# Designs tried in a protein design run: designed miniproteins, single chains, continued (5). Part 24

Each design is a single chain, and the fold is of that chain. pLDDT is the mean over its residues in the fold that is shown.

## One batch from the design tools (miniprotein)

Design m16862
Fold by ESMFold2-Fast:
Structure m16862 (fold): chain A 86 residues (1-86)
Amino acid sequence: MEKYTPEEVSKLAKEAIEEAKKIESTLTENQKKQVELVKLAAEKGGEGVKEALEKHFKLVKELQPPTEEEIEHAKKMMEELISTLK
């Protein structure tokens, strides 16, 4: 909570949106709707946005065959989120 600023959370949310766009190109229409919900949550800029983004990104990855590069990029983002909370 106190280990990150609202500005840092906003930057992480924007990076998550860009990562979602890369994955979105390989998704079905139903999966794209999940990604859009993540984008809307990020735009609200609330404290719960990180949890919403993580849950929806996990769902998207489970429903599609992402590339190895996309998986590595997503892992780095998750590690940065965890390090911010630590």
Scores: mean pLDDT 59

Design m16864
Fold by ESMFold2-Fast:
Structure m16864 (fold): chain A 77 residues (1-77)
Amino acid sequence: LKEEILQAAEELVERLRELVEKDPERGHKLATGMAREGAEYLGETEDVEEWGKTPESALEAAERYMRKVAEAEAERL
């Protein structure tokens, strides 16, 4: 179960990376949304304007938060 959750998070990260490469505008918007949701889920505060400024920074934030959420969920099990 824990390994499956962590694996699913890595697969989501990879899919998001592919989307940013194929459709940067949509990928940027999705990455920004996912990072925001992840930060809210974890109760962390970040300046969305700073990390959401470019597709690259938004993707990095989304990857970071998606992994943190998966880690937190795995710890719950």
Scores: mean pLDDT 74

Design m16865
Fold by ESMFold2-Fast:
Structure m16865 (fold): chain A 69 residues (1-69)
Amino acid sequence: SKARELLLEGEIQEALGRMAATLGDLELAIKQYREAIRLYEEAERLGEERARERKRRAEELLREAEERK
């Protein structure tokens, strides 16, 4: 379904953000985490309940990256 595809796209962006943060590219990590959050919000809107938990995790990662900048 479209909702599951958006969830997967969000997971990919989150993983890329984590990689960027590990390499010290906090600006890129923040951008990728924001994109993951957007994708998770759209997935939840379309009925993917798991996206809510994923969004909370991505929001925590975003906060951590912003604090390190």
Scores: mean pLDDT 88

Design m16866
Fold by ESMFold2-Fast:
Structure m16866 (fold): chain A 67 residues (1-67)
Amino acid sequence: SNAKKEAEYAKKLFERLTADARSVEEVLQAAIKAANEVIKKFGYLSDEAQKAIAETAREAIARLRAA
């Protein structure tokens, strides 16, 4: 349960932080910020949360490059 809550929080936070991203650099900075905020809130960054952030970043970057 806690691992699912942490990973879901990470995904939602990162999606929120990337909503206004206009460049690959901004997406990467948002990913770092999301990881740091998850660690501040939960005291750790699970493999599942790290994977969710990485996958969301890859999708956001792909969309920016396709536009």
Scores: mean pLDDT 80

Design m16867
Fold by ESMFold2-Fast:
Structure m16867 (fold): chain A 67 residues (1-67)
Amino acid sequence: SELERLRELQELAREFAAKLEAELKAQGHTDVKVLALVLDEERLLVVVTIGDKVEMRVVSVEEALAF
């Protein structure tokens, strides 16, 4: 169902954000926060905050699954 697909994408977004945050912290960034939101069935919006710097990136679901 569409609702089940959305939940799977939301779980993928959360897992992707957690993995990316952990990777950036492992690289020496201490004030890192990563948030990922489902834009559609093919794309996630990823917001990366490092200190006072904010960057937004669109990531495909395929890229998120491979990460």
Scores: mean pLDDT 86

Design m16868
Fold by ESMFold2-Fast:
Structure m16868 (fold): chain A 85 residues (1-85)
Amino acid sequence: SHHLEKAIEYVEQAIEAAKKGDTKKAIEYLKQAIVHAILGDPKNPHVQKAIEYLQEAIRALEKGDIKSAIKYAEEALKHLKEALK
């Protein structure tokens, strides 16, 4: 799915931004990833799980917990990649 591929790209960009300490940019990329995940396959359980992890990543970034945010974003990537199978 084009939208799921875009969601994966945005999560990867969010992880890169978070690693550089750009929390505002990371949050924006994670929000775009959620939009594309919903548009791609909202009934897929892996997409639903990915959205939950992306929301947790945003919450962690808002608290300044960069390490937890990256971990949640990486879990979301695993679920989005499973949704492409």
Scores: mean pLDDT 92

Design m16869
Fold by ESMFold2-Fast:
Structure m16869 (fold): chain A 74 residues (1-74)
Amino acid sequence: MSLAEKAEALLARIRAEFPDAEAAILAAEALLAAARGDFEEARRLAEEAVALIEDPEVAELLREHLERYIRALE
């Protein structure tokens, strides 16, 4: 099992145990999608994660960091 496959399995388990951690799970899935080369899916998941953040300063920081990481993997 690759590192990406292990991360995906762990994320699925975290979702089952902690459904209220949805923004963090979506952000992690966005980075995992980028690591797999699926940059369209990565950006979609990143936008979904950012949309769940109520604090606009935190939302902007998350958007900036996710876009930087996705671009670095592209």
Scores: mean pLDDT 75

Design m16870
Fold by ESMFold2-Fast:
Structure m16870 (fold): chain A 62 residues (1-62)
Amino acid sequence: GAEEAARLLEEAGYPEAARSVLAAARAIPQIGLDVALALARRSMEEAGVPEELIEEALRLVR
């Protein structure tokens, strides 16, 4: 889930990206899953998260 994705990002040294992923996941009921995943990806890219870690975090979001 989103909490598992956030933990992965925090353990990798990206706490701001972790917060952004949680915020996007909380918005799913209002904006939908696809838009939330796109916003989460953009936040991780802007934070400098490596692509393989971005893909793993997005896979964990439910």
Scores: mean pLDDT 82

Design m16871
Fold by ESMFold2-Fast:
Structure m16871 (fold): chain A 52 residues (1-52)
Amino acid sequence: GQQAGDMVQQALRAADQGDSESALRYARQAQELGRGGVPSELGARAAIERAR
């Protein structure tokens, strides 16, 4: 849903700022909210990869 997309955007923004802890936190929330939603799942996975 929309909330999962918002969490993906927050995770990507945190990763771009070098805040890996916040990026991973938001990415986990996006995965929980977007359970079964392929676009949100892919976005959360991308955020986790970017935070590495």
Scores: mean pLDDT 68

Design m16872
Fold by ESMFold2-Fast:
Structure m16872 (fold): chain A 71 residues (1-71)
Amino acid sequence: MSEGEKLFKEGKYQEAVEIYERELKALPDHPQAWYNLGLSLKKLGKYEEAKEYFQKALDINPNFQLARKEL
């Protein structure tokens, strides 16, 4: 996730979303990427979409406390 994380740190949240979506299309079984996609959407004010992706992270890893705190 280095490219998406770099964009997120730079405040380029829409670009981060696009990178994470591409990564998840290739590797959908990646709870950290779903969580990071959710955080990027939350920064863009897209709270309902963000919740959906935090839920996907929890569906893959039920012990993902950071994703659970967002719900």
Scores: mean pLDDT 84

Design m16873
Fold by ESMFold2-Fast:
Structure m16873 (fold): chain A 97 residues (1-97)
Amino acid sequence: ASFSVTVEVAAGEVLVLEARGSPAPRLSFLVDGAERGQQATGVRGDTTYLFLFVQPEMAGTHTVTAVVSGAPGTYEVRLLRGGDLAAPPVASATVTV
């Protein structure tokens, strides 16, 4: 399953993909249809995180696609800006794998 959003990103920014559900899914980011930048995965409780570290060459407006795969299930997915996790999510979706 996947969803896409157009988002403006700055160099040195971190985008956070948060997926709530069990079992833990596999997460990936595509930027303009390609896997770009440094990506790292973490888990905390029933939530799986993917961090995208925005490199200087990635600054600007891009289509970011969140990909949720691996374990079959229904996941509540949020795309957040790492610099302000209290702000409303950039995008959110419920996805079924």
Scores: mean pLDDT 75

Design m16874
Fold by ESMFold2-Fast:
Structure m16874 (fold): chain A 73 residues (1-73)
Amino acid sequence: DEEAKKLLEEAKKYLEQGNYEEAKKKAEEAYKLSKDPKIQAQALTLYSEALGEMGNDEESEKYAQKAREIIQS
């Protein structure tokens, strides 16, 4: 969980810098590393945000919806 949380922090930093490809990569790594639903939802939210910033709106909404479903479980 600590390593996954670090990856989420890195993803947020890359989003703030406008480096959306690295933000996606770090969010994906956090998602794969953790089995904690809260961390997985945060990772998918960051992944979705990076996709939206890149103009991939359909895929962005897909991952945002998946994050919402995890939180509601």
Scores: mean pLDDT 84

Design m16875
Fold by ESMFold2-Fast:
Structure m16875 (fold): chain A 79 residues (1-79)
Amino acid sequence: METIRKILEAVRQKLDEEGKDIVELTVDELAQMVGLSKEQVEKAVDELVRLNAVSKRVKDGKTYYIATKIQIDIALERL
């Protein structure tokens, strides 16, 4: 729970700072942003996809995770 909350809050903060409602991030970018291991982030984002808090997309053989302010806010309310 704490790892998931930390990721959601960090992404929410990034969206606010950049004036955006949507962001597309890799596991490596998320790990760097929250200061956690890639393995910890991979487990957390798999759970976030299961909760419909983020969407998984594959582009040119790379995996990206798409998050919107609305989905993040709903997920944080449910935690």
Scores: mean pLDDT 80

Design m16876
Fold by ESMFold2-Fast:
Structure m16876 (fold): chain A 55 residues (1-55)
Amino acid sequence: MEEAERLLEEALRAARAGDYETMERLFKEAVKLMDEERAEEAERRLLQAYLDTQA
C-alpha cells in the first residue's frame, strides 16, 4: 500500500476541514515517503486546499 498517498489524502482532508495541526503533521510524514517530484506536487495541492479554506 502506498502509505505516502494515504497520509497525503488525510492531510488534504484535514486542510479542507480546517484542521491545520493534523494537516501539518500528516503532510510532513507523507512527503518523507515520496520522491522529490511527488513531494513538490503534494505541497502545491496542500497549499491550494489551505488557501481555499482561508479565503
Scores: mean pLDDT 76

Design m16877
Fold by ESMFold2-Fast:
Structure m16877 (fold): chain A 55 residues (1-55)
Amino acid sequence: MIKLSEEEARALIEEVLPTLPADRAAAVRALWDKGTPEALERATVDVLLALAERA
């Protein structure tokens, strides 16, 4: 995995979020909405794992 800036992570989450199952999307959205660096990192990791599962 490559390191992402906060802006890149936000863009990736926004792009991938609509493609996730509703329950997983809700969990990622909750992390995103917390706005802490730790929550953003967790949301980003979950999104990247979802992309890897499709590859």
Scores: mean pLDDT 74

Design m16878
Fold by ESMFold2-Fast:
Structure m16878 (fold): chain A 83 residues (1-83)
Amino acid sequence: GRETLLRAIGLVLRSIGAAIDAELTGDGRAAVDEMLRNARELHELGFTDLARRVVELAIEVARKYGDEEGLRRAEALLRELEA
């Protein structure tokens, strides 16, 4: 429905915004945490391909800012979404 689609669009845009905020603040951890929450919600809404793309972005952000814990969590979630 319209509500589900608008929510999915919002989650994708917020994930892009989180990546931009990481670049501005130098804080990758907050951005990775938000992107992983957004990816889980996208998956719950049935947008698994979009969820996987958001997790791939989270992996890139985690690597760039040295968030080892966020990287491990993102890689684990990516495996769950690809199974």
Scores: mean pLDDT 88

Design m16879
Fold by ESMFold2-Fast:
Structure m16879 (fold): chain A 94 residues (1-94)
Amino acid sequence: PARVEVRGGEATGPAAMAAAGAASQHDKVLRVEAGPNAKTALEVARASGGEARELDDPDKAVITASSLPAQHAAGEAAREAARAMGGDVEVKIE
């Protein structure tokens, strides 16, 4: 499984939601782990039959996809969402 970690203060929620959505369109989302500010991204995992896990860190979210193309799409979507929000998001592709 391929992971995308997003961290960016106020932009974490929109970025995580965009990443999870993009991953689910390309392949299976295996898991979303998200803090309170990104909790809406957990709903994408639940809808796709994946695992949803809450984190205590509100500025952090991790999306685990089943494929490299889904991981790439998730990373790009996170960055685009952050730019649209006027925020900065650190995106790590693992």
Scores: mean pLDDT 78

Design m16880
Fold by ESMFold2-Fast:
Structure m16880 (fold): chain A 71 residues (1-71)
Amino acid sequence: GLEELEKRLEEAEKLVKEGLEKKDVELAREGVRLAEEVIELGKRVLPPEVLEKLRERVEEMKEKVKKLEEE
């Protein structure tokens, strides 16, 4: 349930962080891709309030990756 999705999102956040630190756009994009998969799975099983908090984390990741891509 939620614990598995949270763990997967943490792995995605780790990939984004590593991509940002290395300036590796492909690695950062892979992290965002995995985070988007967590949201798609969460839409089916999570309450809207919980899903919204996960979406906020994903949007923060996407914003950071977008800034890296625009450099």
Scores: mean pLDDT 83

Design m16881
Fold by ESMFold2-Fast:
Structure m16881 (fold): chain A 90 residues (1-90)
Amino acid sequence: IEKKREEVVELLLEAARIALEEGDIRGAFALLAEAVDVETEAEPLIERLERVIRTAEELLRRAEEEGHERTAEALRRAIEKARELLEELK
């Protein structure tokens, strides 16, 4: 669980970095905020992961519409890892 949580944080940070490189500053800050929320454990992990997945899916749609293929790919990886962790917590 802890290792997979760390992997989710790492993938969100990677997606944020790529978003910055592709010029999506707002998306990058949103992803950084979600990574901090997962890391700080301020609320139950299940609720945080559900929020992270929703935010990442919204950003993925935007990245695809804007042609930010690298950001879209990074977001898909982060979403898949978050879903895997969520499944383990059920």
Scores: mean pLDDT 76

Design m16882
Fold by ESMFold2-Fast:
Structure m16882 (fold): chain A 112 residues (1-112)
Amino acid sequence: DLLEEVARLVKEGILNKDSEGLKERALELGLSEDFALALAGLVEWIVKNFSLSEEEIEERLEEAVRKAREIQKKVEENMKKNQLNTPEALEAVKNAGLSEFLRELARLFANS
């Protein structure tokens, strides 16, 4: 599960204060360079500006994953309705989930 793997990398990056290591592991998962850089930048911003417990980090990550799955499912349902089963359609479903995860996580920390 890619969203769970990304959430795990973010948790490890925050707890270890290692945005560079997170970027490298995100690239190893096959994520785009732009996404890996955005994710690393978000983790660096979180580490610099917040001092949170592991539980508080996990709660925000769980909410971000939940929201990302809702959007991913909606995009997947729209693709299936239009009988789209191309590599581009599958990539769009993946990218919609990843983009929503990043946006929601940033929003959750910004409102802390």
Scores: mean pLDDT 84

Design m16883
Fold by ESMFold2-Fast:
Structure m16883 (fold): chain A 91 residues (1-91)
Amino acid sequence: SEKEKVEKEIREMGERFGLEEVAEKIIEALRKGEITIEQALRLAAVEATAMAIRRAEIDISSPSEEERERALAEERERALRATEERLEKIK
């Protein structure tokens, strides 16, 4: 179904950007009928874009492996919180 294709696309985005937890939260809300396909895709796009920007900012500073891992973990936690807050407002 169209919904299954969208779920796959969102999961692939999560894998690509290290946002697997964000992807699963969006997919769960979509499966429960709490959000539309359009809302799910937009939520995924927002956080994927933010992560891409953050990765670029991190790379400009030429950080150590440890500094890079910390910065990416912090961005993942921010993205998860932002997604949960947006989903709660939509419900």
Scores: mean pLDDT 88

Design m16884
Fold by ESMFold2-Fast:
Structure m16884 (fold): chain A 66 residues (1-66)
Amino acid sequence: SEAEEYLNKGKEYFKQGDYEKAVEYFRKAIELDPNLAEAYKLMAEVFKKLGNTAEAALYQKRADDL
């Protein structure tokens, strides 16, 4: 699906350390498939890398609730 294609692009940028691009593509994946638990989990990982612990916790909870 297009959501999975955006998820894979986000993963690629995350591996490269481009967290801005990773967030952009994970958000696009979530917009197309709001039940895509892996996208929320990866958003949590990005926010942990950025030191945004509160935001990371919110995305982790969202992933766990799916």
Scores: mean pLDDT 87

Design m16885
Fold by ESMFold2-Fast:
Structure m16885 (fold): chain A 73 residues (1-73)
Amino acid sequence: SKEEAEKYLEEGKRLYQQGKFEEAREKYLKAIELDPNLAEAWENLGKLYEEYGPRENGKELSEKAYKKAEELK
């Protein structure tokens, strides 16, 4: 549900602030799974991939997430 998606987004943001980036990513992905239109979840996923994503495709994953967030404005 949308409410559950927002809860996972908030959990992900909290984990990100604690430096638990892998756990934060899992929570952002769960939020997106429950509500693909939750722009803030895509935006936070983009920031995560930009700063801590894999070297081989982190930039691509970040750009895709940011583009999705912008499309949902």
Scores: mean pLDDT 85

Design m16886
Fold by ESMFold2-Fast:
Structure m16886 (fold): chain A 78 residues (1-78)
Amino acid sequence: NLKKADEDVEKGEAYKKQADKALEAGDYKKASELYRKAAEHYFNASLNYAKAGDQEKADEAYDKGMKALQEATRLEAL
């Protein structure tokens, strides 16, 4: 369902923006939690785009999810 995937991308972007603000404020715990939420939504979007046959958007969403997850794990190691 493309609508579901688009909604998950929007939620992922919103959580990423919140995570970036928390990171700027030095709140590494909050930033990590928000980056993990962003990743979850991006991975859900990727799965739904793949099911809809949009492999390009699926790959793009997956890459965004992986980057958000990597940022969360990096912050947790601090």
Scores: mean pLDDT 90

Design m16887
Fold by ESMFold2-Fast:
Structure m16887 (fold): chain A 88 residues (1-88)
Amino acid sequence: NPEELKEEEQKRLEELARKLSRLFDLLTKPVATREDLEEALRLLEELEPEFSKEQVIQGLEALRGVAEREGDEETVRRAEELIKRVRE
């Protein structure tokens, strides 16, 4: 196994950590805008291939909860549809 593969994996993990940090920031805001919720949804979609189904579902459920709190019914619906898709 070439050493380059380990460096590529490390860079992937660093990018993953950056996206995850941004996602947590968005989901833990006391007041979230619609733009924040749409960004969080996009990040969860981008992170889906890198995480377990359980982790993705937990993230989507957190987003759904924030969207419900903010009265964003469209984001609630989109999160629920993605949860169903991930669960199959």
Scores: mean pLDDT 80

Design m16888
Fold by ESMFold2-Fast:
Structure m16888 (fold): chain A 106 residues (1-106)
Amino acid sequence: MLTPKEQSIIDNLRKKGLDELAKKLEEQGKIEDKEERARGIAETLVDEVMKHDVTNEAKLEILLGLLEGTLIEEEAKKKLKPVVQAKTDEEFREGAVEKLTEVLLS
């Protein structure tokens, strides 16, 4: 069962016309374990961003754009800022997933 934070992301993606991404998050929402579900949602969002061959700063802006208008917008802005300093795409992905998972569980 989705938390209010998780549901706010799905609802906001649908309002933005990002129905395919919203459906992927709804599939992750079927995971019963709260931590595993939060991680699955975080991975799905970050992997969407990782499709873009852009700078870490631009990737962060895309990710924060997906979270704009959600219950986690302001906390995500604070927690995700350090991931811009990642030296590799793998480090960016791992850092962003970890921090976004923390935000979803807080």
Scores: mean pLDDT 88

Design m16889
Fold by ESMFold2-Fast:
Structure m16889 (fold): chain A 111 residues (1-111)
Amino acid sequence: HMTLEEAKKRVREVLERLRAIADKAIAQSTDPELQERIRELVAKMEELYEKIEKSTDPEEFARLLSELLAVAQELGNLIAEAFPPDSPLYQEFARAVAELARILREVLEQL
């Protein structure tokens, strides 16, 4: 079974991937409003991750990861509106969000 420390490490790795994809989305966009909205959602994810890293309780970790997943899904919807569904950027983002969902499921199964 996955330990809380292993779960935190996996979340960090996925967050790094989401951040890199978000940076690519900003670089490919000429829309200042879209760029600002992406930066705001990335900042919210980083704030939630800081709380996740400090969590010592699996239930609190699961709650915070659920919040992080919701923000990541919101960012994914924003990217989907701006980029075509067959875009590698959208596909990479969807895969990263799916990985966060899998981590959450594994943690919830151990509560």
Scores: mean pLDDT 85

Design m16890
Fold by ESMFold2-Fast:
Structure m16890 (fold): chain A 55 residues (1-55)
Amino acid sequence: MREKAKETIIESGKTLLDLGYDVETVKRAVRVAAKHLGLEDEIPELEKEIEEYAK
């Protein structure tokens, strides 16, 4: 399901941020995962969630 895949990408990105990875590196990883899963149209929202969490 698209929603479950989006949740998994966001959770993984948040985990990487918690581990101290750079925001731009995590956003790049999220973009790659989203493209691989056919979620290219969701990339702006996924990146926004990563940026908001990093604050």
Scores: mean pLDDT 82

Design m16891
Fold by ESMFold2-Fast:
Structure m16891 (fold): chain A 52 residues (1-52)
Amino acid sequence: MSDEELKELARKLLGKLGGNITRAKEEVVDYLVNELGVSREKAREIVNSVLP
């Protein structure tokens, strides 16, 4: 999966979770790590790049 595809997926997941941004951020990071095999470092970088 490309970095652009990961960013788009992260944006969609953040939008669906709503509510507490800090919790949503960590849940998206955990999803990328556990379900897609992305490293935690890269997952945090992707998620941080799509947050305001």
Scores: mean pLDDT 77

Design m16892
Fold by ESMFold2-Fast:
Structure m16892 (fold): chain A 103 residues (1-103)
Amino acid sequence: GPEELLKQAEEAEKAGDKVKAHIYRARAYLLSGNYEEAVKHAEEALKLDPNNVDAYTLLAQAYLRLGEYDKAIEYAKKALEVDPTNPAAQSILALAERKKAEA
């Protein structure tokens, strides 16, 4: 659950892994429905690691939940540029494209 992810973020931070800490916080906020905070932490991870697939998929999922379908499509595509086989990115892209067509 979100509390377990926040503990993992604290452990990563103590170990000096700032990227992992931001990824765990982004996941925790996403699960809690705080999509704006999930975006902030995923963006901070991406600033530190520009090719981080998890950061791109978390941004895509958060923007999808916020109804920002163009941004969700953009970040899902960026995740697939890094890892074309990523199932989460493929699923988010397909869903975001369908929702955009209906909007």
Scores: mean pLDDT 90

Design m16893
Fold by ESMFold2-Fast:
Structure m16893 (fold): chain A 70 residues (1-70)
Amino acid sequence: SMEELEKKLKEIEEKVRETQDRLLAFYHERHPDASPEERAAMEAGIQGLGDVLLEWLKSGAEEDFKRKEE
């Protein structure tokens, strides 16, 4: 059902955000002396990766649900 797809998309968004938060936390822990510029670059990189991962996973979930309903 469309409700199951919507739930799956929300779960994907949540998991990607959790992964981004964890990656940023790992970076800060491992690089406590990171400059503001290095920190900003890493945050931008993590955000960019998350956006691409979100698009890919959402597209995959939508395709899977379309095939299941056919």
Scores: mean pLDDT 81

Design m16894
Fold by ESMFold2-Fast:
Structure m16894 (fold): chain A 57 residues (1-57)
Amino acid sequence: SAGEEALRLAGEAGRLLREGRAEEAKRMFQKAIEVATTPGGIAAAGMALKEAEEALK
């Protein structure tokens, strides 16, 4: 389902961010937002995306 795909993408992006791969994490969080089906899921992925963007500065 789209919700399951969003969780999978967000989980993979979180792993990449923890590994210091912020550019890849950013791209994957953006995809997670695109397929997220709940407001909470969209908000959580959006906050994580901002964290990845800050890591790239």
Scores: mean pLDDT 73

Design m16895
Fold by ESMFold2-Fast:
Structure m16895 (fold): chain A 74 residues (1-74)
Amino acid sequence: MDSAREAKITAETLLGLDPEKAEEIGEIVARTGEEMRRVRREMRERGLPEAEIRARTAEIGQKAVQEINKIAKE
C-alpha cells in the first residue's frame, strides 16, 4: 500500500482536513517515511546504536510535523 494513500485517509478521517490539503500532507508523510527508512537502513549498516537511529528519525519526523502544520494553517 502507498504511504501517501494511508496518510491521506488518516488526515481526512482523523484531522478533518479537506481532500486537497490531505493529499498534500499525504505526500509529505510518504516522503518522510521513505527518508526515515533510508536513514534507518544507512545508520544500521554503519553499526550505529538504536538510540542514535531513533534520535535521527525523530528529527526527521519533527520537520515533517512542522511542514504539515504550515499546510493545515494555510
Scores: mean pLDDT 74

Design m16896
Fold by ESMFold2-Fast:
Structure m16896 (fold): chain A 65 residues (1-65)
Amino acid sequence: GAREAAENGARAAEAGHSTAGAAGAYDLKQHGLIPEELGERAVRAGYAGDAAGAAEELRKAGQAG
């Protein structure tokens, strides 16, 4: 489900693949599976190379969706 997909994205970001985390967050928010605001924060963190921030926001989004 959405929570599991968000957790997978968070783990990818923590492994140094922040752009993969950003892509996962973008996909989930585009499909309405996570809240738009939290998804946008995860995408921005991932694009900025903030792996920890991307993982944090993805987990929050997954828990809220």
Scores: mean pLDDT 80

Design m16897
Fold by ESMFold2-Fast:
Structure m16897 (fold): chain A 65 residues (1-65)
Amino acid sequence: LSQEMLNEIALALVRMIAGIGKAANKPEEAAEFARKVKEKLEKKIELSEETRKEIEEVIKELEEL
């Protein structure tokens, strides 16, 4: 897998977590889980600034619900 693909997968995973959290009416729990996932991904994958911003926006949206 290329770093570009890994970035796309990372964003997709966070978006899936957000979608499930919204559907379950547990956006705060989903946001906490997404932050943990982001932290683990950053240790293994070089996330681009663009991908980091998109992930942070998804998490922030969840936290504001």
Scores: mean pLDDT 83

Design m16898
Fold by ESMFold2-Fast:
Structure m16898 (fold): chain A 56 residues (1-56)
Amino acid sequence: ELKEAFEEALKLEGKERILELEIVIGVLRIKKALNLLTKEDEELLKKAEEKLKELL
């Protein structure tokens, strides 16, 4: 689900890539606040945040 969204975001370019990565990160942070974050989600959040930093 979110992993697939992250992979699709990486196929986009420019502003669309940044926006989709921010959406994925936002959803993962909401899941963390609700105590619904899985171990896979934690790894995905870290990867998404690292990718966003590379682009900014």
Scores: mean pLDDT 80

